# Designs tried in a protein design run: designed miniproteins, single chains, continued (4). Part 55

Each design is a single chain, and the fold is of that chain. pLDDT is the mean over its residues in the fold that is shown.

## One batch from the design tools (miniprotein)

Design m13886
Fold by ESMFold2-Fast:
Structure m13886 (fold): chain A 92 residues (1-92)
Amino acid sequence: HHHMSKEELLKKIEETVKKLIEAVKNKDFDTARSYLLKLAELIGELAPYLSEEDVQKIIDLLNGMFTAIDNKDYETAIKKAEELLKLIKEKS
């Protein structure tokens, strides 16, 4: 049990996305996957603060990142992570 504000969630998501991008750039698959799992958990907590359209877009980006990482397509993983980071910054 931990209670986070919308602002704290947005900050932690931004920090986690940045760490994920760095892990992908370093081709550290295991670390990138662990950050992606943490990111999915944080997005689940953020979902009540977002529109259904934004939630769906974020889910699609997360699924795309999982697929890219599993296929070792690091460039696509970074591109989708940057799209997510932009969307999160627009909500803060």
Scores: mean pLDDT 83

Design m13887
Fold by ESMFold2-Fast:
Structure m13887 (fold): chain A 113 residues (1-113)
Amino acid sequence: LELTPNEYAALRAHIGRTLEAIRRFEEKFGPDPRVEKIRERLEEILKKLEAGEITAEDVKEFFKIDEELRRIIREKDPEFLAELEREEKERTPSSIREALERLKEKVKKLVPE
């Protein structure tokens, strides 16, 4: 998978924020086996991204994992999820959000189903 510099920066930043959300979730609610599994997969995807070996399948998996994490957080505390999403919108430039959406569509075309 070939990423533009903006797509790389956007994906790396979003993975980083997702890992931070996991850390804050674990501090508040304690360890959850589902969240621990998600963290391990995100760390693997981040290592592949940094090595320049990331695949379209890895990126597709990341978006699915992110959705699963949001569902788990909402199940535990919907107000906490709302706070995390508010902070993300406030701190994330529109260019980064646009790059993530373009990447998501690119991956859908490369791994259609």
Scores: mean pLDDT 84

Design m13888
Fold by ESMFold2-Fast:
Structure m13888 (fold): chain A 75 residues (1-75)
Amino acid sequence: MEDEIIEEVRPIALKNGDEEGILEAIREAARRATEAGILTDELVKLIEEELKNTTNESVKKYLEAVLEGVREAKK
């Protein structure tokens, strides 16, 4: 299930070949994982705590992209 979501978003990351392409793929994967019930509210809370504690800019961008995907799924 997780592997299926990753395989569906991989073409988006490969199309852009840059950081924005990777971030878009992460947002889409997070949206799909949230809709599938894999990315639970409990996991979202852990991601929010990690985002508050991280000083790594790349990790921060990736975690923010995950949370953006979660918000899109809840529209």
Scores: mean pLDDT 72

Design m13889
Fold by ESMFold2-Fast:
Structure m13889 (fold): chain A 82 residues (1-82)
Amino acid sequence: GAAGEAALEEARRAGEEGNRLVAEGKAMLAAGGDAAKATGTVLRGIGLAVGGALAGERALVAEGVDREEARRLAFEAAGLPE
C-alpha cells in the first residue's frame, strides 16, 4: 500500500544519504582531517541508513508483508547487507 511504498522509498533515500556520509567521513580520515568529526560523520551515516531500513520494515509488516521478507526488502532498499 501507499504507506509501505513511501516508507520503502524513504529507506532508499536514507540509505543513499547514509552511504554518502560514510564515504565523506572515510575521505576525511584518508586526508588526515579531524578524526573525531570524520568518525561522527560515518556513524551518523550508518544510523541514518539503519533507521530508514527499520522504519521500512515496520511499515511493510504493518501492511501484511512477512517480517523476514520485509526486513530483507527494507535493508536492500537502504543499501545494507542482509
Scores: mean pLDDT 84

Design m13890
Fold by ESMFold2-Fast:
Structure m13890 (fold): chain A 110 residues (1-110)
Amino acid sequence: SNVERLIEEALEEDPDLRRAVEEVREEDPVEVLREIIEEARKLGVPQNFINFLEELLKAVENKDLETVERLLQELIAYYIAFRDDLPPELRELTIRAVATAIVAYRRLKE
């Protein structure tokens, strides 16, 4: 699928993303996303990004593979476009969100 190719290209390009995927691989994506959302709120992340993460969480909880796939593609595109311009804490939060969305997508597809 197009999303799998995008995932493979992102993982090949970004060692920080590869590390984050390995770290969250055995964790519950729902629990990790809830933690990420709470961290985002504490960091004063823009409400539109929090809303995006909330939509992703709902899609993962509902096992909505089509919505998870769409949001994952959007999140990878956002990360690749802006990673060098993000403050370190927001960059790490975004990497963890991408990694968790990849793990969630792969589990739903299996």
Scores: mean pLDDT 88

Design m13891
Fold by ESMFold2-Fast:
Structure m13891 (fold): chain A 61 residues (1-61)
Amino acid sequence: ATFTVTAPDGTTVTFDDERHASMATREATGKPVAPGSAAERAAHANALLAPYGYTVTAEPA
């Protein structure tokens, strides 16, 4: 999945799926990162950022 964050001024930033970051971190450190599906992460981020005018969308892998 891919996450796109849209700021109030129209600026967008794209992030890869958390699973890719989790796998890379585990390989480098031997320690797991916090769990969470792409949808759960997007929902949590959207709830936190909505008061500031940000919108978070997630596309399935």
Scores: mean pLDDT 59

Design m13892
Fold by ESMFold2-Fast:
Structure m13892 (fold): chain A 73 residues (1-73)
Amino acid sequence: GGLLEALEKGLEALKAAKTKEEAIKNLRRIADETPDPGGRAALGAVVKALEEGVSIEEAIKSVEKGIKHLRSM
């Protein structure tokens, strides 16, 4: 899938996660399954943000904003 599909799957994983560790694990799996380099890089950036102290709620807002921007292009 493309960048948008990767971000949509990442958003679902973030919303379903009960812990930050679960979110990171699921995002890494989705990134590994993503053939699109942009989608893989975007999910990697979300993982890095979570590891650097960004909350799941802040990550959700960031990804939702990214999806909205891509849908308006």
Scores: mean pLDDT 85

Design m13893
Fold by ESMFold2-Fast:
Structure m13893 (fold): chain A 90 residues (1-90)
Amino acid sequence: DERIERLVAAIEELLRRLGEEIPPREELVEAVRAHPLEAELAYGRYVHGEERVEEILKKAAEEGKKMVEEEKVSPVEAMEIVYKKVLEEL
């Protein structure tokens, strides 16, 4: 899976820049598969920086809140919409 390999490579590089211990690649692959949103957010921080990722998250959260208040979607549905919007911006 090209996407998983890309995310793992970016996470390894981010950890290297931070001076953190880099886990085995197989462990990172399993972590990315188990936590895809967290992996995409880590990649987004690597590519766009923390401030830009926070802006994306804030805008997506505000849109989700408005959908719950105005469009009467459930909180679970709003979370799925927010997740998709964040991934589209990253």
Scores: mean pLDDT 73

Design m13894
Fold by ESMFold2-Fast:
Structure m13894 (fold): chain A 120 residues (1-120)
Amino acid sequence: MPLSPVMQEFLDFLRELARRSRSPRVREALLSLAAMLEFEVLNKNIKIESVEQLRDFFVELVARRALIEGIEELSQRTLTELLGISQSTLSEIAHRLGFKSTQELVNAINEKMKELKEEE
């Protein structure tokens, strides 16, 4: 099944960030992130038709990964370390997802982590 245009455009954006990266580690991290997002959407037949749905999907996926890694609360630094990307790359992703700042993205992930922990 083909991906939605919103999801395809976001995956293409991550792959373009990887292509422009001078760091082999950051490039590999971005390609791995794109592959993980694509796999989850296709495997679970998730419908992402808006930037808001894409944002919610990304936030939940990263929140679940942070909890699996035993992280209690994310900072911008901890999030860059978790994803294997630079601060500037994280800022570009945050803005592409419709966040006003990297800190707004970090706050959204922390709120989702708290919500997921309260469901246990």
Scores: mean pLDDT 86

Design m13895
Fold by ESMFold2-Fast:
Structure m13895 (fold): chain A 65 residues (1-65)
Amino acid sequence: SSPFKNTGAETSIRIIEKYLKEGRMTLQGAIQAIDDLLQDPHLSEEEKKLLQKKKQELEEQLKKK
């Protein structure tokens, strides 16, 4: 595990954020991508928490509408 940097989850989140900004992905698509990543049995607990936090942020963006 990495207490200061979770490269796999962090990199995936950055890519999702970039695709959202570029219009290459919808908010619903981004949430689904995070959910699919969370199904990976090889994720560390820290990576799961990082992905769950990002999913919550994306869901909040949908709810505010």
Scores: mean pLDDT 76

Design m13896
Fold by ESMFold2-Fast:
Structure m13896 (fold): chain A 73 residues (1-73)
Amino acid sequence: SAEAEALLERMEELVRQMKEALEAGDWEKFTELAQEFQRLADSLPADLTPEQLARLRELQRERTQLLLEAEES
């Protein structure tokens, strides 16, 4: 759906911004972005296409990796 596409595109942007915040040492911004990502993920429709589901899984993987990197910093 167009709604799912818009949410996934915003989540991709959030992952990019989280990486930038982590590299800058901006922990407050990183935490805010991570929370916004989860809010958008919770609002995704249940009927995602296989392509959309694959994109979501990759974004969730990237977010998890960034959270682990933040804990090591």
Scores: mean pLDDT 86

Design m13897
Fold by ESMFold2-Fast:
Formats: sequence, structure tokens, C-alpha cells
Structure m13897 (fold): chain A 75 residues (1-75)
Amino acid sequence: SMDDETARENMLRLLDQAEELKKQGNYGGYRFLLDLVLDGADQLAEEHPELRPELERIKSLPDDERVRALRELFS
């Protein structure tokens, strides 16, 4: 749906903002936005339970790999 597409675009935008904050040395802001994206991913997995194993794998990754995998999830 258009709402689902808008939600995915918003998650990708939050990931871009998180990476920019990290580049600026604002690690607290980076973590805050990353946690918001992870909450969005949890909501997606509630609607699509087949995504849950992949999301749990993503949560176990180091931060840099986690951001990359979240981008793929929302693309």
C-alpha cells in the first residue's frame, strides 16, 4: 500500500539521519534513531512473521552491518 511505502521511505530516511549523526560524533543521537528503526522493523515482522528469523539475525550483527541489513530489509 502507499502507507507501507511511505513507512519504508521514512525508515530509510531515519537510517540516513542516524549515519549522519554518527559522522558528527553524536553517538547518542545515532543510537536513538537506530532504536526507532528497530522498533519499525519489529512492527513489520509482526505483520510478516516470516521476516522474524532474519530480523533476529540482524539484531545480532555489529552496528555497521546492522545498518546495512536494515536498509536491505526496508528496500
Scores: mean pLDDT 82

Design m13898
Fold by ESMFold2-Fast:
Structure m13898 (fold): chain A 76 residues (1-76)
Amino acid sequence: MSPEEQAGIQAALQAIAAGAEVYESLADEPEKERELAAAKKVKEELEKALETATGEAKAILEKALKEAEEAIKEAE
């Protein structure tokens, strides 16, 4: 695995973990609001990672961002 691939995967996993923390923190909220808040957090973290990402890392993060955007639309 290239350093760029590894960086992209790590950044995507960190974004997902941040989303999971938001989901857990909203335990008393309706499921739909928890899912929406988590997906928005994932998108935010992925957008930040994309500001410095290049090559394979950028491709991985762009794909993850598209999936997060789809999740937001489904949760709305």
Scores: mean pLDDT 81

Design m13899
Fold by ESMFold2-Fast:
Structure m13899 (fold): chain A 78 residues (1-78)
Amino acid sequence: MVEDLEYIAREAEEGADPEEIIKKLENLITFIEQAAPQEVQDAVLPLLREAKEAAEEGNLEKAVELLREAARTLRQLS
């Protein structure tokens, strides 16, 4: 999960298509909603949803910052 967040952030930073980033974020959000403990959902889903909205607006810089914050939050919960 942390690795997935860091990978998506790196792809966005390296100029991947926003549509691909949005799709990966949608898949990760769905996985977390279905499989993650409530504490993880409460901590990271708001950040991931905001990152997806930023990517949809073409603001990949903000999406990267939010993904890195989500990864940091997950490391603190582990």
Scores: mean pLDDT 83

Design m13900
Fold by ESMFold2-Fast:
Structure m13900 (fold): chain A 86 residues (1-86)
Amino acid sequence: MEDVEKLLKKLSEIQGRKPPSKEEVKELLEKIKKELEKTPDITWEEFEKVVKLQLEILEGKYDLAEVAKLEKASPATVRREIARGA
């Protein structure tokens, strides 16, 4: 589960402006685990191996596109709010 949790937290941070809440991450992990129990043809170990590979790919791929896009939007929005507050 650790790699799935890392993937979900990282993906949420990249896609969302706020860090994911601990409750949201825990709820999603429980839902994933429950769905995997319905499909015994796919073991948890096999799912974790795929998640580890996806996490490594996202670490390289999202560093350029997703993180840059999120960081760019955040500073611009903050600057507008500061100017408005004056």
Scores: mean pLDDT 57

Design m13901
Fold by ESMFold2-Fast:
Structure m13901 (fold): chain A 62 residues (1-62)
Amino acid sequence: TDAEERARRNGEAAGRAAADLLGGDEAVKQKAGEIAASRVSGDASTSEALQAGLEGARAAGG
């Protein structure tokens, strides 16, 4: 529960940050965060959350 919430938040933050680095606007950053959060599992490591974030940013921008 707490771990799942933390993992999803980390994924969301990573997605938003990645979208920002790619020049995305607020709508793209929001979508990237949502996609990343949906892809991260509750047992996800920081590295896995970051990977989900990058994938979310790419999906939101494409």
Scores: mean pLDDT 76

Design m13902
Fold by ESMFold2-Fast:
Structure m13902 (fold): chain A 85 residues (1-85)
Amino acid sequence: DDLLKKAQELLEEAEKLRPEIKVRTKEAEEFEAKAEEYENLHGALVLAALYRLISVKLSAEPSEELRKKLLEEFKKAEEEWGTGT
């Protein structure tokens, strides 16, 4: 339940930013594809929602420096929610 709430919050944030999409980058498209892949894996809902949010944030962000920061945040989140058990 807590993971589902987390995933829902991330998806809501992504939907809120969707109207601000001004740029489509290859990186954003790759994260969108990853989100779709992980959405098919039960138990990876938070990571799938995060990939969707990152794709939207990258597409809405015209600054290369801020996109680089978002990519670093994504990598940290992926490590945190990885199968590190």
Scores: mean pLDDT 68

Design m13903
Fold by ESMFold2-Fast:
Structure m13903 (fold): chain A 75 residues (1-75)
Amino acid sequence: MEEKVEKAKEVIREAAEEAAKLLEKTVGEEEAKRLAEEALKRGIAALDKAVAAGADIEKLIEIFEKELEEAKKLL
């Protein structure tokens, strides 16, 4: 379980980093960093709640990866 949680955290972190890169060209570097940091904090908090509730972490990782790919197409 711990390994899956760590993998999910890595996916969330990578998503935040990619979002920051895409946003910096539109809202500026400082604002992009702030938005990415807020998204990262909320993502980690949501993951912690899901783990506590016994959620399927593998399924969550798949959802996060799919959402990230869809977001990249919109940004």
Scores: mean pLDDT 73

Design m13904
Fold by ESMFold2-Fast:
Structure m13904 (fold): chain A 87 residues (1-87)
Amino acid sequence: PTPEQFEADVEEALGLIAVVTGNVKAAKREFDRLKELLEKSTDPEVKERIRAGLQRLADLAKRRAEQSTGDEAKEFEELYKEIEKAL
């Protein structure tokens, strides 16, 4: 893989782990990194891979919000909406 593809794969994996473990701040940080990489990339295949990863992160964040209560649910719902807006 190119350095961009490798970075995208790593950031996606870290983002998914953050959502599964309930670390909303880490999940949002990894989303910001993926979004920046998507905006910076000129390779259509890299962009498609990042968008697929963002969709997976969005779906997981939505599911986590539905399984959570209070501030955690609101933060993951906000993350889901921000990711959907970036797609």
Scores: mean pLDDT 86

Design m13905
Fold by ESMFold2-Fast:
Structure m13905 (fold): chain A 80 residues (1-80)
Amino acid sequence: SFEERIRALEERVRRLLKMAEELGDEKLTAELEQERQQIEEVRRMLAAGGDPKEIEERLAALEQRIRDLELRLMALRHEG
């Protein structure tokens, strides 16, 4: 469901933000904060009865961008 996907993204971004802050990476922290704001926007769209197609497209894009940020963060942890 959309709610389950939103919850999974919220939990993932929260975890990644903690890791980025522990590494002191200001750029990655800022990018993750931006993605957190986009997740909140999608949550509002869902609560307001927004277009399911638009919600699906935004969730798919968020999932892709957050996966990419996670990979970047994991690479930095390996170097540290």
Scores: mean pLDDT 86

Design m13906
Fold by ESMFold2-Fast:
Structure m13906 (fold): chain A 96 residues (1-96)
Amino acid sequence: SPEELIKEIREAYEKGDYQKLLEIFDYVEKNIDEYIDNDKLWATLAAAMAFYARLIGDKEVIERVIKLLEKIMEKRPVVSNDLKTALATARAALSL
């Protein structure tokens, strides 16, 4: 469920478990159609991924986060502040 995934993302973030975050990211990316409208899931995951990928220097993962957020946002007439903040954070992580 989306609620269980959000919980797992938060737990992995608090533990600094980047491998678990990558596994969740790959799973959600593969199942994008099931989660396309879940802004809270995407915002939570994108923020966690951008934070740790920046610390590790994993630019490819940051680029994947940006690309997925842009793909999700382009299909929406109104974009939530959570998604806008997540995208801005990911773009900032890539820039430095």
Scores: mean pLDDT 82

Design m13907
Fold by ESMFold2-Fast:
Structure m13907 (fold): chain A 91 residues (1-91)
Amino acid sequence: MKTAEAEATSDSGLKARGKATFEGDKITVEVELEGVDPSKLEIRESEPVKNENGYIGKVVSAVNKETGETAVMTATLTPDGKLEVGVSVGS
């Protein structure tokens, strides 16, 4: 099992956190907007995509349905088994 976390803060002070977990053949990505109830978030997930060099990527976005504020997390599993993550946040 491998786990990686990232966080980002926008210029407006909106904070996002993301967590990716890789276990066996499964990548799980969770994204949060600080101070936003999860029931107000629209979660969109990509299917994992493997490229020709053996990298496996997954993207998850969380959109606040009332404000349009968005957090995006990208998780990439490298061929040598490293889990790399990034988070961005904005409105």
Scores: mean pLDDT 79

Design m13908
Fold by ESMFold2-Fast:
Structure m13908 (fold): chain A 85 residues (1-85)
Amino acid sequence: ELEALVARAREEIDKIAKEAAEFLKKNPEEREKYIKEVRELLANESDPARRELLELVLKGLENLDEEYFKKALELELDLRAAAAA
């Protein structure tokens, strides 16, 4: 049950990460806006787990590398699962 849901979520994460990277490559103005927003959030964030998440998102935005977006989404999923337990 939960294992099947997690497997499905991981497949969805891969697709979302690819779509995000492709969108940002086509929309450089949106990319610059998101970089600024993430940097401002990171500057004001004191929670280590949230800082790690924001740093992964920032690396994804700066490098247009889907692997960083995938890692950020996986961390978000893990944090939500821990909060629900």
Scores: mean pLDDT 78

Design m13909
Fold by ESMFold2-Fast:
Structure m13909 (fold): chain A 81 residues (1-81)
Amino acid sequence: SNEELLKKAQGAIEAARAQVERAAAQSLERGARLARNMKEQFTTGLDNLSVNPSVRQAAIEAKAKATAELDALAARLEAAA
């Protein structure tokens, strides 16, 4: 379950990054806003999952990875705007 959650989270993060970059191609401001919004959604979803002991460690790890990657992407797009 932890391995499956991490794999699924990684795929979701990659899909989110691709979606943000597609939005950024049209508007850097829109891309940055989408990255911030997706970070909030990942944070909320993974925090809810972290209350389940069976996947808590994977949820915490996935949250750290999602927040770091989306924060870096948002900052990069904001600097380029």
Scores: mean pLDDT 85

Design m13910
Fold by ESMFold2-Fast:
Structure m13910 (fold): chain A 82 residues (1-82)
Amino acid sequence: MQPMRITIVLEDDGEAVGAALRVAAEAGFDATVTRDEERGTVRLELEGEASLERAREMAARMRAAAEAAGARVHSLEIEVLP
């Protein structure tokens, strides 16, 4: 496994943010939440030990959970940390 970072930027919707964070917690990722009140967006940064395949699956599930809750996902990035 590799240290991984997943960054998701979505519309600031409490239910969508909560749904995405629940998926992250179930996968064992620690989340940092940063709100941009001027833009109405939330940045979720998740770090943890995972395979790239596992990180992609979790990112896809978080995106799906947020979109199912009615929020737009603006960006999603997965990085392998050194």
Scores: mean pLDDT 82

Design m13911
Fold by ESMFold2-Fast:
Structure m13911 (fold): chain A 100 residues (1-100)
Amino acid sequence: MSEKEKIIKEVEELIKKVEEIRKELQRIASTTSGELKEKIEFYVEVVDAELKEMKKKLEEIKNSEDIEEQKRLLEEVRAKAESVEQLYRAVKTEYEQYKK
């Protein structure tokens, strides 16, 4: 597998992980009410925006023949995925307190 193919596969895996987080946030929102539900629904919109940018970066990688550019785009996607994971962990903490 080429270096570019490895980068593409990692980005595709990160996108899948973020899509699963989005589904879980939507599930949690459907089981809550009031201010917490509104907050989580807002976070779903934030995740949708990040997901759109990650998919755009994937297409930029596919269209690039510069390995250093591909690596930079991968690092940007990794940063976005980590930001979404941190947001998800914060939501899970609030949700566990809400279930009292």
Scores: mean pLDDT 87

Design m13912
Fold by ESMFold2-Fast:
Structure m13912 (fold): chain A 87 residues (1-87)
Amino acid sequence: MRDRVERDSELAVRYVEEGKLREAFRVMSAAARDLLAAGLPLEEVLSILTDAVERASEKMGMSRALKDRASGIALLSAIMEDSVLQQ
């Protein structure tokens, strides 16, 4: 699980750097869905994904604006997937 989240976060962050926001959202949405389906509460999923995206963004030397964008995608992905699972 942890290794997959790190890998998916690195892939999503790379997509953000390339301006491929739809692909980044798709990757983060899949990661969020898997964590929520495993029974983790939304606040833990948000923490896990934002922390992983922060680490990936730092590793890639991204600007603050791109880091904020990547974190925003992670947040929206988790919130949207949680909304779908609670229906």
Scores: mean pLDDT 82

Design m13913
Fold by ESMFold2-Fast:
Structure m13913 (fold): chain A 80 residues (1-80)
Amino acid sequence: SAADAVIEALRALAAKTSGRLKNLFEQQVTNIESLVAAGKLDMARTAGITGAEVLLLEARRRGDEELAKAYQALIELFEG
């Protein structure tokens, strides 16, 4: 699912990041996973969009425009 894709991407970034950004990525993963486990799929979708927005911001910060476009497409997939 789109939520699973965001979780995997956030985990991959968390593994290669440190400090505050690592904590933010891990917190987003935990939030999405807990909502899915609770059956709150609409809330999980909203949390997935937020996670994808964090990934988009990080890609833009690193100057990776192709990766930023990919995360923007993922946000659109969650919203559609």
Scores: mean pLDDT 77

Design m13914
Fold by ESMFold2-Fast:
Structure m13914 (fold): chain A 80 residues (1-80)
Amino acid sequence: MSEEEKELIEKVIETLEYLKNDPSVSELHVMMALIHMARELEKKGFFEAAKILLEGVEKIRNGEDTKKVIDEIIKKLKEL
């Protein structure tokens, strides 16, 4: 993994931890944040990380618990 990719993934994880712990953040807000971050990752060529975020969006859309999905995304990103 490049240093740029690692730094960007660390920022994504930080954003997700913030969203997970803010009770004012809606499910829609989390999905939009995931989509935005995935687009930035794709723009940089980090397709595997972007795919993890987009799979999270589909899980939330299918009625899975938002906090559980965020935890799964963070775990997968740390395993890259």
Scores: mean pLDDT 83

Design m13915
Fold by ESMFold2-Fast:
Structure m13915 (fold): chain A 68 residues (1-68)
Amino acid sequence: MSELEKIGKELEELLKKLSPDEKAEFMRRFAELSAEVAAQPGLSQREKNELLARRALEYAKELMERAK
């Protein structure tokens, strides 16, 4: 499996453990991160996808820590 696929599976497992409210908060932040990454003028689409996936995973982990 690619690194992106591994990150995707890890993220999906974390999201399953979140409450609906926490998942909604994650989706809102994910949209913000996606816009920030898309606005970067120096990155290819592949680099943008990898950066977004990594940042999303980091945020999901932080959200899980806060959720107890």
Scores: mean pLDDT 77

Design m13916
Fold by ESMFold2-Fast:
Structure m13916 (fold): chain A 77 residues (1-77)
Amino acid sequence: AEKLFKEAQELFEQGKLREAARLFEELIKEHPNSKLVPEALYYLGQAYFFMGELEKAKALYEKVKKEFPDSEAGKFA
């Protein structure tokens, strides 16, 4: 989980939004109970936002705020 998160963040910072989104999705699917899931959902939303996929971004932000309100990601979303 942590390695996938780090690699996805690096890709996001490089503007490789499609590749970053794929790794965040992989983390969520392979490690659904990870403490990094709220942060991964938030970054996935950010990636979709910057790609112009506004409906997908909104759904992901709403999911993080609703399901993980006490997480750092939920507070930041």
Scores: mean pLDDT 79

Design m13917
Fold by ESMFold2-Fast:
Structure m13917 (fold): chain A 84 residues (1-84)
Amino acid sequence: STLFNEVLEHIENLKSSDPRVQLQALVDLDTFSRYKANLLTPEEKKKLIEELKKSIEEFSKHENEDLKNVAVKLLNTIIENLNK
């Protein structure tokens, strides 16, 4: 779906070398998880959760401790919102 592709683009932006792009992607994913998650199919939600778990593993290895801690905590909250 178009919405699923948009959300996957936000996940790709989490890999950006620009911290502003990474932070914007986190905000966009949080907003989506709160207000639009129910528009995804169960299969799309499972795929999104798998990608978000990979992003958590990647951030857990990040050199910037402040960004790492905020990102990991927020991504876990996003996953919880998707499982509602």
Scores: mean pLDDT 84

Design m13918
Fold by ESMFold2-Fast:
Parts: C-alpha cells; sequence; structure tokens
Structure m13918 (fold): chain A 55 residues (1-55)
C-alpha cells in the first residue's frame, strides 16, 4: 500500500541519519555531519514528493 511505502521511505531516512551521526562522531566532524543529515532529510522529502506525484 501507499502508506507502507511511505513508512519505508521514512524509516530508511532515519537509518541513514543514525549512520551519518555515528560516522560523524568517529570523524569528529560536526559540520560535515550536519550537512549530511540535511542532505538526507531533503532526499527523504523528495522521495515522498515523488511518491505522491506518481499516485
Amino acid sequence: SMQEEKERIIADGKAQVDAAEEEGKKANNPRLTAERIQEIALQTDEELAALARRS
């Protein structure tokens, strides 16, 4: 269903954010981590918008 697809996109985005935060802690680069998290959020929003357009 469309709802299940939306939930998968959101869950994938969250997993990518968690991974980026962990990577950023190891690299000790908070600025790069913040940029990466913002990119992931924008990508998630775009995927959700694309899903809505295809419907």
Scores: mean pLDDT 81

Design m13919
Fold by ESMFold2-Fast:
Structure m13919 (fold): chain A 100 residues (1-100)
Amino acid sequence: MEEERARKFRENLVFAARKQLKDVNATRDVLRAAGIAAASHPIYVKAFEEVGRVALENPENAPVAIQETKEAARLAKEVNEDAGKRLEELAEELEKKYAA
């Protein structure tokens, strides 16, 4: 049942991210919401990863996606080491690919 709630949360945020893909500020807000959720509960890490992937369909969102992934990793380390480490690795991958 918890996985169903996480799935619906993911679907809703992915929809919002896709709808606002060309608005960098709106995309930052969606990523921030997903990141705070991921940091607060491990079941939302997948939602953050999916939202980030959708946001990066517009390369102009790369700087904000990197920044919000780093912030999510910082917050997650206080609650869940595994989630924090995964988010740190994701931030490094994004920096190598997009932050030339």
Scores: mean pLDDT 79

